Designed miniproteins, single chains, continued (4). Designs and how they scored, part 23

Each design is a single chain, and the fold is of that chain. pLDDT is the mean over its residues in the fold that is shown.

## One batch from the design tools (miniprotein)

Design m12821
Fold by ESMFold2-Fast:
Structure m12821 (fold): chain A 80 residues (1-80)
Amino acid sequence: MSPEVLEGEITLALGRMYISIGKLLEKKGDLKAAAESYEKAIELFREAKRLARDDPELVREAEREIEEAEKKLKEVKEKI
């Protein structure tokens, strides 16, 4: 694993943490804060995809996570 691919994997994990934070905030009714957490997750997933560009499996995982996070963000914004 190259240092960039490892950084991409760590960045992907950090993005997943922000998804978990967003879900918790939705459950608390903090919809605006939930949206901000999902937006941060999307930024991190895009960065992970860029860093891990030489790892096709990690790139596909990041793309899937971006699509899911964008869907969550849209759903939360519809509730505001």
Scores: mean pLDDT 86

Design m12822
Fold by ESMFold2-Fast:
Structure m12822 (fold): chain A 63 residues (1-63)
Amino acid sequence: MEERQEALRAIGLTLRAIGALLDGDVPSAKRDIEELKRLAEASTDPEVRAWIERLAKKLEEMV
């Protein structure tokens, strides 16, 4: 997959998860965090993977 597409998708999922947390919708936030983890596992670029994993970890700390 294109690295740019993975990065944009990760940003979108992160923003959506933050929005869900602000609304108190924890189940939706957890779903988006799980999708971020799947993106990290699917990434072939170690730098992109590490970045997405870091985002997912930060979001989990907020839940």
Scores: mean pLDDT 79

Design m12823
Fold by ESMFold2-Fast:
Structure m12823 (fold): chain A 97 residues (1-97)
Amino acid sequence: MVRAETEVSREGDTIILNVTIEVEDPAAGRTFRGTIRIEVGEDGSFTVDVEGDLANAALRDAIGLVLDLFVAAREANPRLDLEDMEELARRVEEAMN
């Protein structure tokens, strides 16, 4: 079971998307967690930071999906605004929940 929670915030001219991904393995009785932080500037600059147990294949696949959705959004608009980042957050949650 994979779940994602998203939070969109603004710091000055920078828009930030935080994604928390949890992968439950019922057979192992363990939850794997990853986080993705995407920051976009008004000039079209961006930073992506990823943390988590990248040895877990389902977590890597979920992270890859978030990054693919971000790339697609950026190709459509190189200067993502708040509404673009909120739509990205919604698409991430719909894909994983």
Scores: mean pLDDT 82

Design m12824
Fold by ESMFold2-Fast:
Structure m12824 (fold): chain A 60 residues (1-60)
Amino acid sequence: YEITVEEKGDTITITVRVGDLERTLTLKNATEEQRKKALEQARLVGEQLEREYRRRLAAL
């Protein structure tokens, strides 16, 4: 999976992608602690998307 972090002013956008599957997390005025927690959550999301992607391939 890929994780992309973009900062725009007070907004942080974290995008997790696997193939054609994508999920986005958005934080505003995030503290360092909140950013850290969001990145850990993004990794868990990435693992879930990877399992979903493999499941879809196995169904073909």
Scores: mean pLDDT 78

Design m12825
Fold by ESMFold2-Fast:
Structure m12825 (fold): chain A 58 residues (1-58)
Amino acid sequence: SRGLRLALAHGARELARLGEGELAEQARKLSDMIESGEISPEEAAKRLAELGRQLRAA
């Protein structure tokens, strides 16, 4: 999970630089929720799948 959090944080910064602000914000928030423990493993999996779909569609 630590590696995933770092990957999401890095991805969010790159998306922001590319002008994908909404996707960048979603990735950043997900990274923060994983770090703080606010999100269940099931919910994290759902949000990761959704982000992955949006990234491939962008």
Scores: mean pLDDT 72

Design m12826
Fold by ESMFold2-Fast:
Structure m12826 (fold): chain A 96 residues (1-96)
Amino acid sequence: MKEEKAKELLKKGEEAIKKAEEAIKAGDLETARKHVEEAIKYAYELYSLGDKKKSAELLSRAYDLLSRIARQQGDDELARGLEEAARYYREHAEKL
């Protein structure tokens, strides 16, 4: 059922975010990026199931982590764009 699948996808997305945060703290930016990409995938699957709020919340956190990775890599322009995307999804989630 869609509701059970949405809960499973949310759990997997939250686990991916946690692993990405841990990898960033360890300085493993490659592993962090892979986990953020997993979280984005689960967020889009949640969106397709109609859970737009949880999708937007996960996307906000994922883009925030990508912005932190970009800054650590010296890409300030990319980091700014990702920070704006994170803010967009955070504000969008609050309205849902």
Scores: mean pLDDT 86

Design m12827
Fold by ESMFold2-Fast:
Order: structure tokens, then sequence, then C-alpha cells
Structure m12827 (fold): chain A 61 residues (1-61)
């Protein structure tokens, strides 16, 4: 799922990238994946998803 998210992000498909980053986080919740989700959501102007990513990141700090 993480590799699929990166491929979608490379193609500019931010909606698909967000969905695969969310699936990757469900498999293993890491700060690295949460940060990638945050940046992707910001590029997509999806501020709700960006807020969700921030909440995940805050668990690590």
Amino acid sequence: NYDKALEALRKGDYKTAIEYFKKALEEKETIEIAVQLLFTAHKAKDYKTAGEAVEIIEKFV
C-alpha cells in the first residue's frame, strides 16, 4: 500500500495517494507515513485529511 501511494503521488493522483497512505497507516502506524499523508493532503487542499495526519504525528511527539 505504501508503494502504491508513492506511485500515485508521483503521477499527481493525490486522491488515490491519500487512500493508499491511509491503508498503509492501518497496516502500521508510523510517523514517516503520517508525514507523507500530511504533505499529500496539503497538496490536494484536503485540510480535513491533513488534520487527521497531524493528530497521528502528535502521538509520536
Scores: mean pLDDT 82

Design m12828
Fold by ESMFold2-Fast:
Structure m12828 (fold): chain A 57 residues (1-57)
Amino acid sequence: SSVKEKTIKMFRFIAEQTERLIAVRQEYDPSSEEGQKKLEELDKEIEEENKRLLKEL
């Protein structure tokens, strides 16, 4: 794939990550133990998805 296509894919992914983080923060209090665990779970999912995208590069 071209660098341009990969760049667009990365920006789209970042936008999706941001939307997911906003959704979690709206449903859970980030200062609570439950909210902290939900954010940690999301961070791990985002990290794994980023690793998959990097492997395509």
Scores: mean pLDDT 74

Design m12829
Fold by ESMFold2-Fast:
Structure m12829 (fold): chain A 74 residues (1-74)
Amino acid sequence: SAAAEEARRRAEEARRQAYEETIESLKKFREGNEAVKDTFSPKLQKNIEDGLETTLELLARRWGVKVEELRKKL
């Protein structure tokens, strides 16, 4: 039905926008951390890297994409 097709298109558009916004936010977070990484202890730097990797793996699982694809976009 037209209503079902419209609902699907709206959901697909919202999902695409959320995906792009999430990638942009993660890019900014990574860029900020990279810019000041020399002020971090090795332990803090590793914790930040591990946290980002965990976030990417969870997003990849939820978005049905490969984690390598997400890493490529950062």
Scores: mean pLDDT 83

Design m12830
Fold by ESMFold2-Fast:
Structure m12830 (fold): chain A 93 residues (1-93)
Amino acid sequence: MDEEIRKLAEEIVEGLRKLSPEEQERFIADLAQVLGLDPEEIRKLVEEGNYEELIERIEQAMRAKLDAGDTVGLFALLALQTEIELAVKRREE
């Protein structure tokens, strides 16, 4: 359960690392909206290469939403992870 949330956060961050800066900007905005985080803070963590802190923030924000009974947030995060994977594949094609 906790391992699954961490795994999802790690997969999202790894996908973001493989994208162009323009694609990262779009997904950062969507990620911030889904998690209720400041997009400027996420952007700074990405620019600094502080991916461990970004994973931690995603995990904490998602756990807080699940504890509050917000399963819609989890569904949105899974959909966003899929979109990031598709964007990575488009770059490889």
Scores: mean pLDDT 80

Design m12831
Fold by ESMFold2-Fast:
Structure m12831 (fold): chain A 106 residues (1-106)
Amino acid sequence: SLADRIRELGRRFVEAARKALKAIDEGNKEEFQKAIDEMISIARELEDLARELGVPEAVELFRQSIELLKKAKDMSKEEAKEAIYEAVELFGQAVNLLLNEVSRRE
């Protein structure tokens, strides 16, 4: 179902966030950038879905999450961690809005 796809993408986003945080702690720049790119890719897919479903509040939250993740690539260790945590919070809010809209249609 569409709801199951959204939940699966949400799980992958959180797993990628854990990998990004671990990569920061280990000083692994390559794994960090790879994890951030995965998070951005997932958020973009859900932003497109939110736009198709007509949920502008979710579109804006996904967009804000993506912009924080893009900036995190050039941040210090502590600033990058804070940006990732904020991006995860915004992403979670957007996913909840998207799931609520899907549940109203199914």
Scores: mean pLDDT 91

Design m12832
Fold by ESMFold2-Fast:
Structure m12832 (fold): chain A 76 residues (1-76)
Amino acid sequence: LTPEQREREAADADRAAVENFEKAIKYLKEGKWVESAKYFTAGMLQAAAVTFLGLEPSDEVRKKIEEFKKLAKEKE
């Protein structure tokens, strides 16, 4: 994998993580707990892929994870 390919794949994974976390938050707000967990798990796997490629997940990814955790705790 070239450095340029690694950066592109990491950027794609980071974007996918954000999209999955946004969907997880949306479903959690709708009370669809199982669908929410499914998308949160997918987002976490994409964020892990960024780290596996030797890069750090974006601040947006980190903020979405915190938003989800806070909302999930409020919904217990």
Scores: mean pLDDT 84

Design m12833
Fold by ESMFold2-Fast:
Structure m12833 (fold): chain A 70 residues (1-70)
Amino acid sequence: SELEEIIERFNKGEHTQEDLDVFVDMLLSLPGVTGSDIFSLIPQIRNGDPITLKNLLERLGLEDLAKKIK
């Protein structure tokens, strides 16, 4: 639910720094995910790059969330 709400705001170009902080924290809570998997991509995601976000979600096995990126 929280991740889906963040993705909806991202799709509208309305995502905030707080949304990104929550998103990163949630991804880092996943088994086997480390900061090195995410932190280099944060500038692109902050800038609203849907391809970078979709590829990250697919790589982490979050395919259902990746399909929600417009």
Scores: mean pLDDT 81

Design m12834
Fold by ESMFold2-Fast:
Structure m12834 (fold): chain A 101 residues (1-101)
Amino acid sequence: KEKIVELLKKSLEYLRQAVAALEAGDVPTALENLAKAIEYLSQALFLAEKLGDKEVTELLREAIDHASRAAVLAETDPQRAVGHAREAIKLVEEALKKAES
């Protein structure tokens, strides 16, 4: 439980940096931060699945999908990439609230 919280907080840090980079037009930095966020989210997903937390597991799957879509769109459609990255942030914040409860 505590490990999931740590991983989610770390992923939020990288997702927020990715949004800032996308808004600044810094695609390489955005992609690096999105990749780091996905790495931490994937670790949190593995632990949530192991604990049988279906709600956190589903939120993290959706967050990873949105972060991945942000990465795909970062160069060709930065505005849509920001939208997906922000959705990933919302989903991770919801997962964090549930994991802390």
Scores: mean pLDDT 89

Design m12835
Fold by ESMFold2-Fast:
Structure m12835 (fold): chain A 74 residues (1-74)
Amino acid sequence: SKAEEHEKKGKQALKDGNYLEAGEHFKKSGEEYEKEGDLEKAAESYLNSAKAYAKAGDNQSASKYGGKSDKLRE
């Protein structure tokens, strides 16, 4: 699926130290899992996006996607 493709790209970007790119891919993975109705995987992908953005120093995006993850796990 597109969600799995973005998750794979996000994991590769993390290995390469490209944290901003990793955040973008995990964000897109979360959006695709939401479209598929897999809210647990969407929450996990948004949390991975938040962690990657935090490592990149993008605290605004980290807070945004961390909040999305928390809301989906209610």
Scores: mean pLDDT 88

Design m12836
Fold by ESMFold2-Fast:
Structure m12836 (fold): chain A 101 residues (1-101)
Amino acid sequence: TAAARAALERALAEAERVADDTVATLEALGAAGSPELAPVMAALADAVRNALAGFRARTAEAAAADPEAGAAVAREALEDLRAFGDGARATAEALLAEARA
């Protein structure tokens, strides 16, 4: 349906925003932190980019079969991506706090 396609487009746009914001935060933390932590922050940012790529692939596969299924998968995958991003930020903050001690 048109509503399912609109919901899918909104979920994709939100997933991209969440991933971009998380990556920007991790890159900023890497730039401001210890040189020893810069590769770890870069790896966390790459993990977030890979999670977004997985979101896109999973959502595209479901949407190719059924747009309503695609919208439902996108909603669930967006929650997973948000949780992953929150975990990456928490890990980065913990590593920086430990390095400052």
Scores: mean pLDDT 84

Design m12837
Fold by ESMFold2-Fast:
Structure m12837 (fold): chain A 84 residues (1-84)
Amino acid sequence: MKEIEELVEKAEEALKKGDYEKALELAKKALELAREKGIEYPRAVGVLADALEGLGDTEEARKLVIEYTALAIRVIGDEIDEEL
């Protein structure tokens, strides 16, 4: 988990500097490690999407945003079920 967090932090720093290629590589690696470990890391998805948009790869960024939005809708559904 710390390894993924460090990669995401470095990717966020790269985004702030406008280094979208570096942010993309770091975010991809973080997301790949998260998937291998069977954990969800929304911050990595967000950074990856931002980096892809910065590079003009809007279709791949859109796919990631859709997957992240689906996850958010699921969380909202769980909140509604808790009131029942």
Scores: mean pLDDT 68

Design m12838
Fold by ESMFold2-Fast:
Structure m12838 (fold): chain A 98 residues (1-98)
Amino acid sequence: SLLERARELVERAESLVRGAEDLLRAARELAERGDREGALESAREAARLAEEAVRLAREAERLAEEAGDEELAERARELAERAERLLEEARRLAEEVE
């Protein structure tokens, strides 16, 4: 069903957001220690996970709206916004350490 698919996408996007946050935190710590190469690798991976999370969260929002689940649609929308902010931060850090 649309609702089951939307829930699966939200769960996957939430997992990716957590992974991106952890990698971005690690990238910042590596940059602070002067490990530019490690920081760049972690920041790029964080950006990759965040970008995937945006895609999944936006698809989940669409499916939840079609199913009439406004609460799930709002959750997916907030998740997409969070992922977009992480993507921006990860890309900025990658540029700073290149």
Scores: mean pLDDT 91

Design m12839
Fold by ESMFold2-Fast:
Structure m12839 (fold): chain A 89 residues (1-89)
Amino acid sequence: MDEELKRRALELLRRIRELLERLREAVEAGDLEEARRLHGEIVELAREVGELLEKLTDEEYKEEVLRELARLDEEAREVGELLREAYAA
């Protein structure tokens, strides 16, 4: 059911956003253990979104979700770079 898949994809994207906010706060606070845990959870959720995209038949909605996922992935890379720099320091 496309409607259920769409709802699931939006729920996962919303959770990724919440975790990215918490990840940025953890990095800023110097809590590298928590930051690493949150980063791993974000990567796993992004993988689930990717799997849902393969099952979606609505091409327009698939493009919208893919665009949003790409934006979140860019934010995650920026935070991941900050995390790598923090470990190197």
Scores: mean pLDDT 76

Design m12840
Fold by ESMFold2-Fast:
Structure m12840 (fold): chain A 60 residues (1-60)
Amino acid sequence: AAEKSAKAAAEAAKAGEPAAGATGAHDRQLFGGNPEMARRAAEAARAGDSEKAAEYAEQA
């Protein structure tokens, strides 16, 4: 679980980098209401905190 959550957070970080300012509004509709947790997970993954990334990804 934690390993899979960490990978999901890393994928979220990669997806956010190329389109960080362009597709935000559209992505919010697709996810519904977990953008805050997804963002925290992506930031933690970028900082190298796999533990926090996994925890936030689980809540996202």
Scores: mean pLDDT 61

Design m12841
Fold by ESMFold2-Fast:
Structure m12841 (fold): chain A 94 residues (1-94)
Amino acid sequence: SMKEELIKEAIKLVEETRERVLELVRQGDLQGALEEWTRAAGELSKLLKEAEVPEEEFNKIADLLYEAWRALTRGDLETFEEKMEELIKLLKEI
């Protein structure tokens, strides 16, 4: 279905964004990492809205995105990766 395809694209976006963000941090480009993450979070929100994800699930995803962003701003890559894994797991359960 269209919804299943949008969710698969959302998962792919999150996985690819995690890899790009970590590479930017390895290069010492924290500003670039935050900009890439923010861009991807906006695109993810659009995909989830188009997929008509229920408000309760959308709010859980938004909370995980915020926690991942906070971890990234602190340079806490362990927590960032943990929150991104939780996000991917949640998306797979939709």
Scores: mean pLDDT 88

Design m12842
Fold by ESMFold2-Fast:
Structure m12842 (fold): chain A 97 residues (1-97)
Amino acid sequence: METFEGSLVDALKYLIEVLKKALEEGKAYSFRIEGDPAQFRAVNADPAAAREAKVKITIEDIGPLTPEQKVNLEAAIKALLERLRFYDPEVAEEIEK
């Protein structure tokens, strides 16, 4: 079990990097993102608030990656990258390929 605390942008960057490594290593992870609901509402109103919104990510290793989990993980990485690009396009480009 690993945890990360920081801004929503930094936390998403960290999560995407962990999930990309998990995909490469054939590992499955469960993750949880925790934060103040008011901060999430602020981010929905103004994407720039994601740089200031404080969140905690908890990541747990749940064993070897199954073929179904691999498809779901690839979809999750893509969705998280698009969300990061919405909040901070420069940071998103930094972690793409």
Scores: mean pLDDT 78

Design m12843
Fold by ESMFold2-Fast:
Structure m12843 (fold): chain A 55 residues (1-55)
Amino acid sequence: MTPEELDARLRAALEAARASADPELIGRLAVREFEPHRDEMSEEGRALLEELRAL
């Protein structure tokens, strides 16, 4: 994935997690999905990943 695609998907995942009934669970699932792509992420993308991890 491109950094731009990852940023968009991470932002959508964070919004979905925050809107869910269990933000911690959805956040953990999103981190599991996106963690392997961390080296492909922008600084913004990595910050969004840490926001997901902090839920």
Scores: mean pLDDT 84

Design m12844
Fold by ESMFold2-Fast:
Structure m12844 (fold): chain A 69 residues (1-69)
Amino acid sequence: GKKEEIKKELLRLIGEILRIIGEIFDLELELKKEKDEERREKIKKEIEELEKKRKELLEKMKKLSEELK
């Protein structure tokens, strides 16, 4: 049914969000070790892009969760 499909999609989105959080964590660790300012700016930009994707996925989860109510 509709609720079952929404729950499956929510679990998939949770998995994607966790993967993105892991990537951000790895990039934050890389940023702490990086001494070259140009490379640091590139890493910061990649983190910003991943944070934007995380926000979009969280908003999608919110909308799907509202459909379960």
Scores: mean pLDDT 85

Design m12845
Fold by ESMFold2-Fast:
Structure m12845 (fold): chain A 91 residues (1-91)
Amino acid sequence: MEISPEEAEAAIATLRERVAGLAARLEAASPDPALAAATRAALEAAARVAERALRELAENGEISPELLAELQAAEAAALAAGRAAVAEAAA
């Protein structure tokens, strides 16, 4: 599967919009502003890696194993931060 550079940029724009929406909802819902800020930072970091992966996919038709590993690590970190924020809100 190969995507065009234009499709990659459209996907990146959609990703940015979704990340911004999630960050805003998290800030509104979180009782701990520091934990909300950490989760937002993790989401933004994951989005940056995803943007690089989408562009690499458009340029080369595949994502390098190194970038795929970086994307998985960034996603895991964002999920861990999000879970910590939810746990703190429930406590």
Scores: mean pLDDT 74

Design m12846
Fold by ESMFold2-Fast:
Structure m12846 (fold): chain A 71 residues (1-71)
Amino acid sequence: MLIPVTEDEEELRKRLKESIEKMIELGAQDARDAVLARGGSPEEADRVAETAKENGKKNTEKVIEDALAFS
């Protein structure tokens, strides 16, 4: 169903942020698993996953703002 037009911006931001954070977590886990699968160390995998999470979190607010700008 389409999102009701009566829903306020703060509620939409919350839902978008939750969805994006879930995707960031899955992406970080996939990055970690990929490093381990290619024979990388656990330390390397952890560093790559942490970098992916940090970059995702930095961009989360901008992605939300951009999405709302097109609404």
Scores: mean pLDDT 74

Design m12847
Fold by ESMFold2-Fast:
Structure m12847 (fold): chain A 85 residues (1-85)
Amino acid sequence: SFVPKTPESEKKLASLEAIKKFQERVEKQSPGEGFEEAKRFAEELEKEPDLEERKERLREFLERVGMSEEDIEKILEGFEEIEKM
């Protein structure tokens, strides 16, 4: 059984679940096109060296897609945790 050993592992798991919900929502709103838009956004995000700017851009994108505030917060926390490693 996969059991989280640390709070960090729990945050990563929650972020992955939020990303899965985001994937389902994108497919529902724009089948095929939504993933292409997300891919282009991810490529642009990689060009931004400032973590704070990347978080703001990601937040705006997730809000535009209609993600809940809870899911946005989980995704942003997971993103920040990965960047701090």
Scores: mean pLDDT 66

Design m12848
Fold by ESMFold2-Fast:
Structure m12848 (fold): chain A 70 residues (1-70)
Amino acid sequence: GIEKAVKLAEELVKEGKSLQEIANEVSRLASSMKDRTERHAVYEAVIAGIRAKSGQALVEALKAALEKLK
């Protein structure tokens, strides 16, 4: 679920991956999600991160989405 997306994004940020690499990997994970609401929330977080030009902003958006779905 969305918890896996948060963990993946945090690990990629710690590894110093580019925003594009983080967005691609997180989006790939989202496309494998069966729950449409969780999948949509992850895509929205990726878009927010890209708009902010920050991998950290992508992580924060994912965490905010996780809190709203719990």
Scores: mean pLDDT 84

Design m12850
Fold by ESMFold2-Fast:
Structure m12850 (fold): chain A 68 residues (1-68)
Amino acid sequence: SHEELERLENELLRLMLEAERRGDLATAQAIRDAGEAANKRLKEGVPLEEVIEFLRRVKAEARARLAA
């Protein structure tokens, strides 16, 4: 759903800002690249649910990196 996508994008933005604050530029860049890829996929007509699943995996990976 659009509500789920919006929540996920907001969570990823918070993780990106946290990564930048910590100086973890690699994690911050990975989140930016994922956001760009998600926007491109949506523009190209990839199903919303596939884009959401992609971003969920990105979020899990970013959280794992920042929890270490």
Scores: mean pLDDT 87

Design m12851
Fold by ESMFold2-Fast:
Structure m12851 (fold): chain A 100 residues (1-100)
Amino acid sequence: AFEEMSKVTEEDIKAIQEAIKNLEKAREAVRAGDFETAQEYLQKALDALSKSDNIRVNALAIGVAVLLTNLPRVTPEQAEADIDRLIERAKKELEKMKKE
């Protein structure tokens, strides 16, 4: 019952959708060499995901937090690749939630 509630909530779907939007903006900022703006959008993605109590959404939030922490220590190419991987993970999770 609890797991069923978490899987089908509109709030969880909206949190992931908002996170994807902000991750895509962070990717564009990285491509432009604007790491400060990329950090702001990654923080907005993390904030969106942190509004959910769903463990699957929380796993994505941890991924964003790790990327945020590592952003000053990676190349722009690596940062873009890490963001793209997070976007793919978020889109796959969103697809699964919409089917459940």
Scores: mean pLDDT 81

Design m12852
Fold by ESMFold2-Fast:
Structure m12852 (fold): chain A 65 residues (1-65)
Amino acid sequence: SLNELIKKAGELLRKLREAVAKRDEASVQTLAEELLKIADELRKLGYEGVADEIRAMVDQLLSLM
């Protein structure tokens, strides 16, 4: 469901921020990949705005590495 995807994205974004702060490149890569998969799923369901927001947040966090 949409709510489950949003909750999972929120949890993964929190973990991604922590991994970026710790400069844990392996965790950053894995978490970013999982978030981008959720964004792709949301886009396929018609939630392009939410999907684009998740992609933008991932890109912003990766730019800090």
Scores: mean pLDDT 88

Design m12853
Fold by ESMFold2-Fast:
Structure m12853 (fold): chain A 89 residues (1-89)
Amino acid sequence: MGKELYEKYMKGMIGENGEGSPSSSRMGFPPFPDLSELGKTPAENVSDEERDELLRMLVDSRYNIEIPAIMRTLSEDERRALIDYLFTL
């Protein structure tokens, strides 16, 4: 589920491995953070606080407007699955 959501909604905006989006800088937003580094922490060792911090970043329109809009359309279970997948990149 999380991988399918990433491939459908995020892969085209932030890259194959969550490297961020150069397009965000061109649109006057700050560069989207490189999420590829999240995979360095084993998923079983990721705290709920770290998951909440990532969610707060994803809904922050300072980086772009598309990701916050997508996150608002997802169910709670879909958001959790997507965040869990990001920590496995």
Scores: mean pLDDT 64

Design m12854
Fold by ESMFold2-Fast:
Structure m12854 (fold): chain A 70 residues (1-70)
Amino acid sequence: GEEEYKKGLEYYEKGLEAYEKGDYEAAVEHFNKALEYFKKAYELGYKEALKKEMEVSVKLLELAVKRVLK
């Protein structure tokens, strides 16, 4: 659980860096990987992962809006 959470944090940080640089495609890929790891961490009993899963989901929605509305 904790190892999966840690991997999720690594991908989340990569996603944020890509987002800040305006590389929204790379940001989406990294955030999707972070989401997968946070979801797995939660399923394995690492309940703190739920908050991070929600944070990543919000970032993905923000990116979807930016890509549609420009």
Scores: mean pLDDT 82

Design m12855
Fold by ESMFold2-Fast:
Structure m12855 (fold): chain A 70 residues (1-70)
Amino acid sequence: MYFAAAPDSAAPEVRERIIEILKKAFKETENKPLDEQGDIFAKAGDEIAALVREAEAQGLVTVRPAPPPP
């Protein structure tokens, strides 16, 4: 079960989730061939991107948006 974190200065719960995704990916890659390592990191990146987008929509995190191409 997830525990509630106090909204003190930033969104520490979002940061913790990102760190957990990265830790899991790193552990999975330790005994995997390069092809699987790439897939694992790509998957982790997608999960982090989705998490950040949801947190941004809720105002829990701020990221610098890239300017649209001309």
Scores: mean pLDDT 66

Design m12856
Fold by ESMFold2-Fast:
Structure m12856 (fold): chain A 78 residues (1-78)
Amino acid sequence: MKEAMELIFEGQRLLNLGKYEEAIKLYNKAIELLKKSKDPRAPQLLAEAYKNLSRAYKKMGKEEESQKYEKLAKELES
């Protein structure tokens, strides 16, 4: 859990710096850890990672990928 939270935090820092591809790599690593996690906080953090992936893809002009991850985040919050 702590490792996934640290990856999301660092990904957000990279996203703010315009390093979208590097941020995406960290979010994907966090998603892999969260999918294997039995921690009850994992679904909420997974939704946050998907929202951040959606934002990164949108800033890169990749609208289809942005919409895909936005939908995945919404499904976890439903």
Scores: mean pLDDT 84

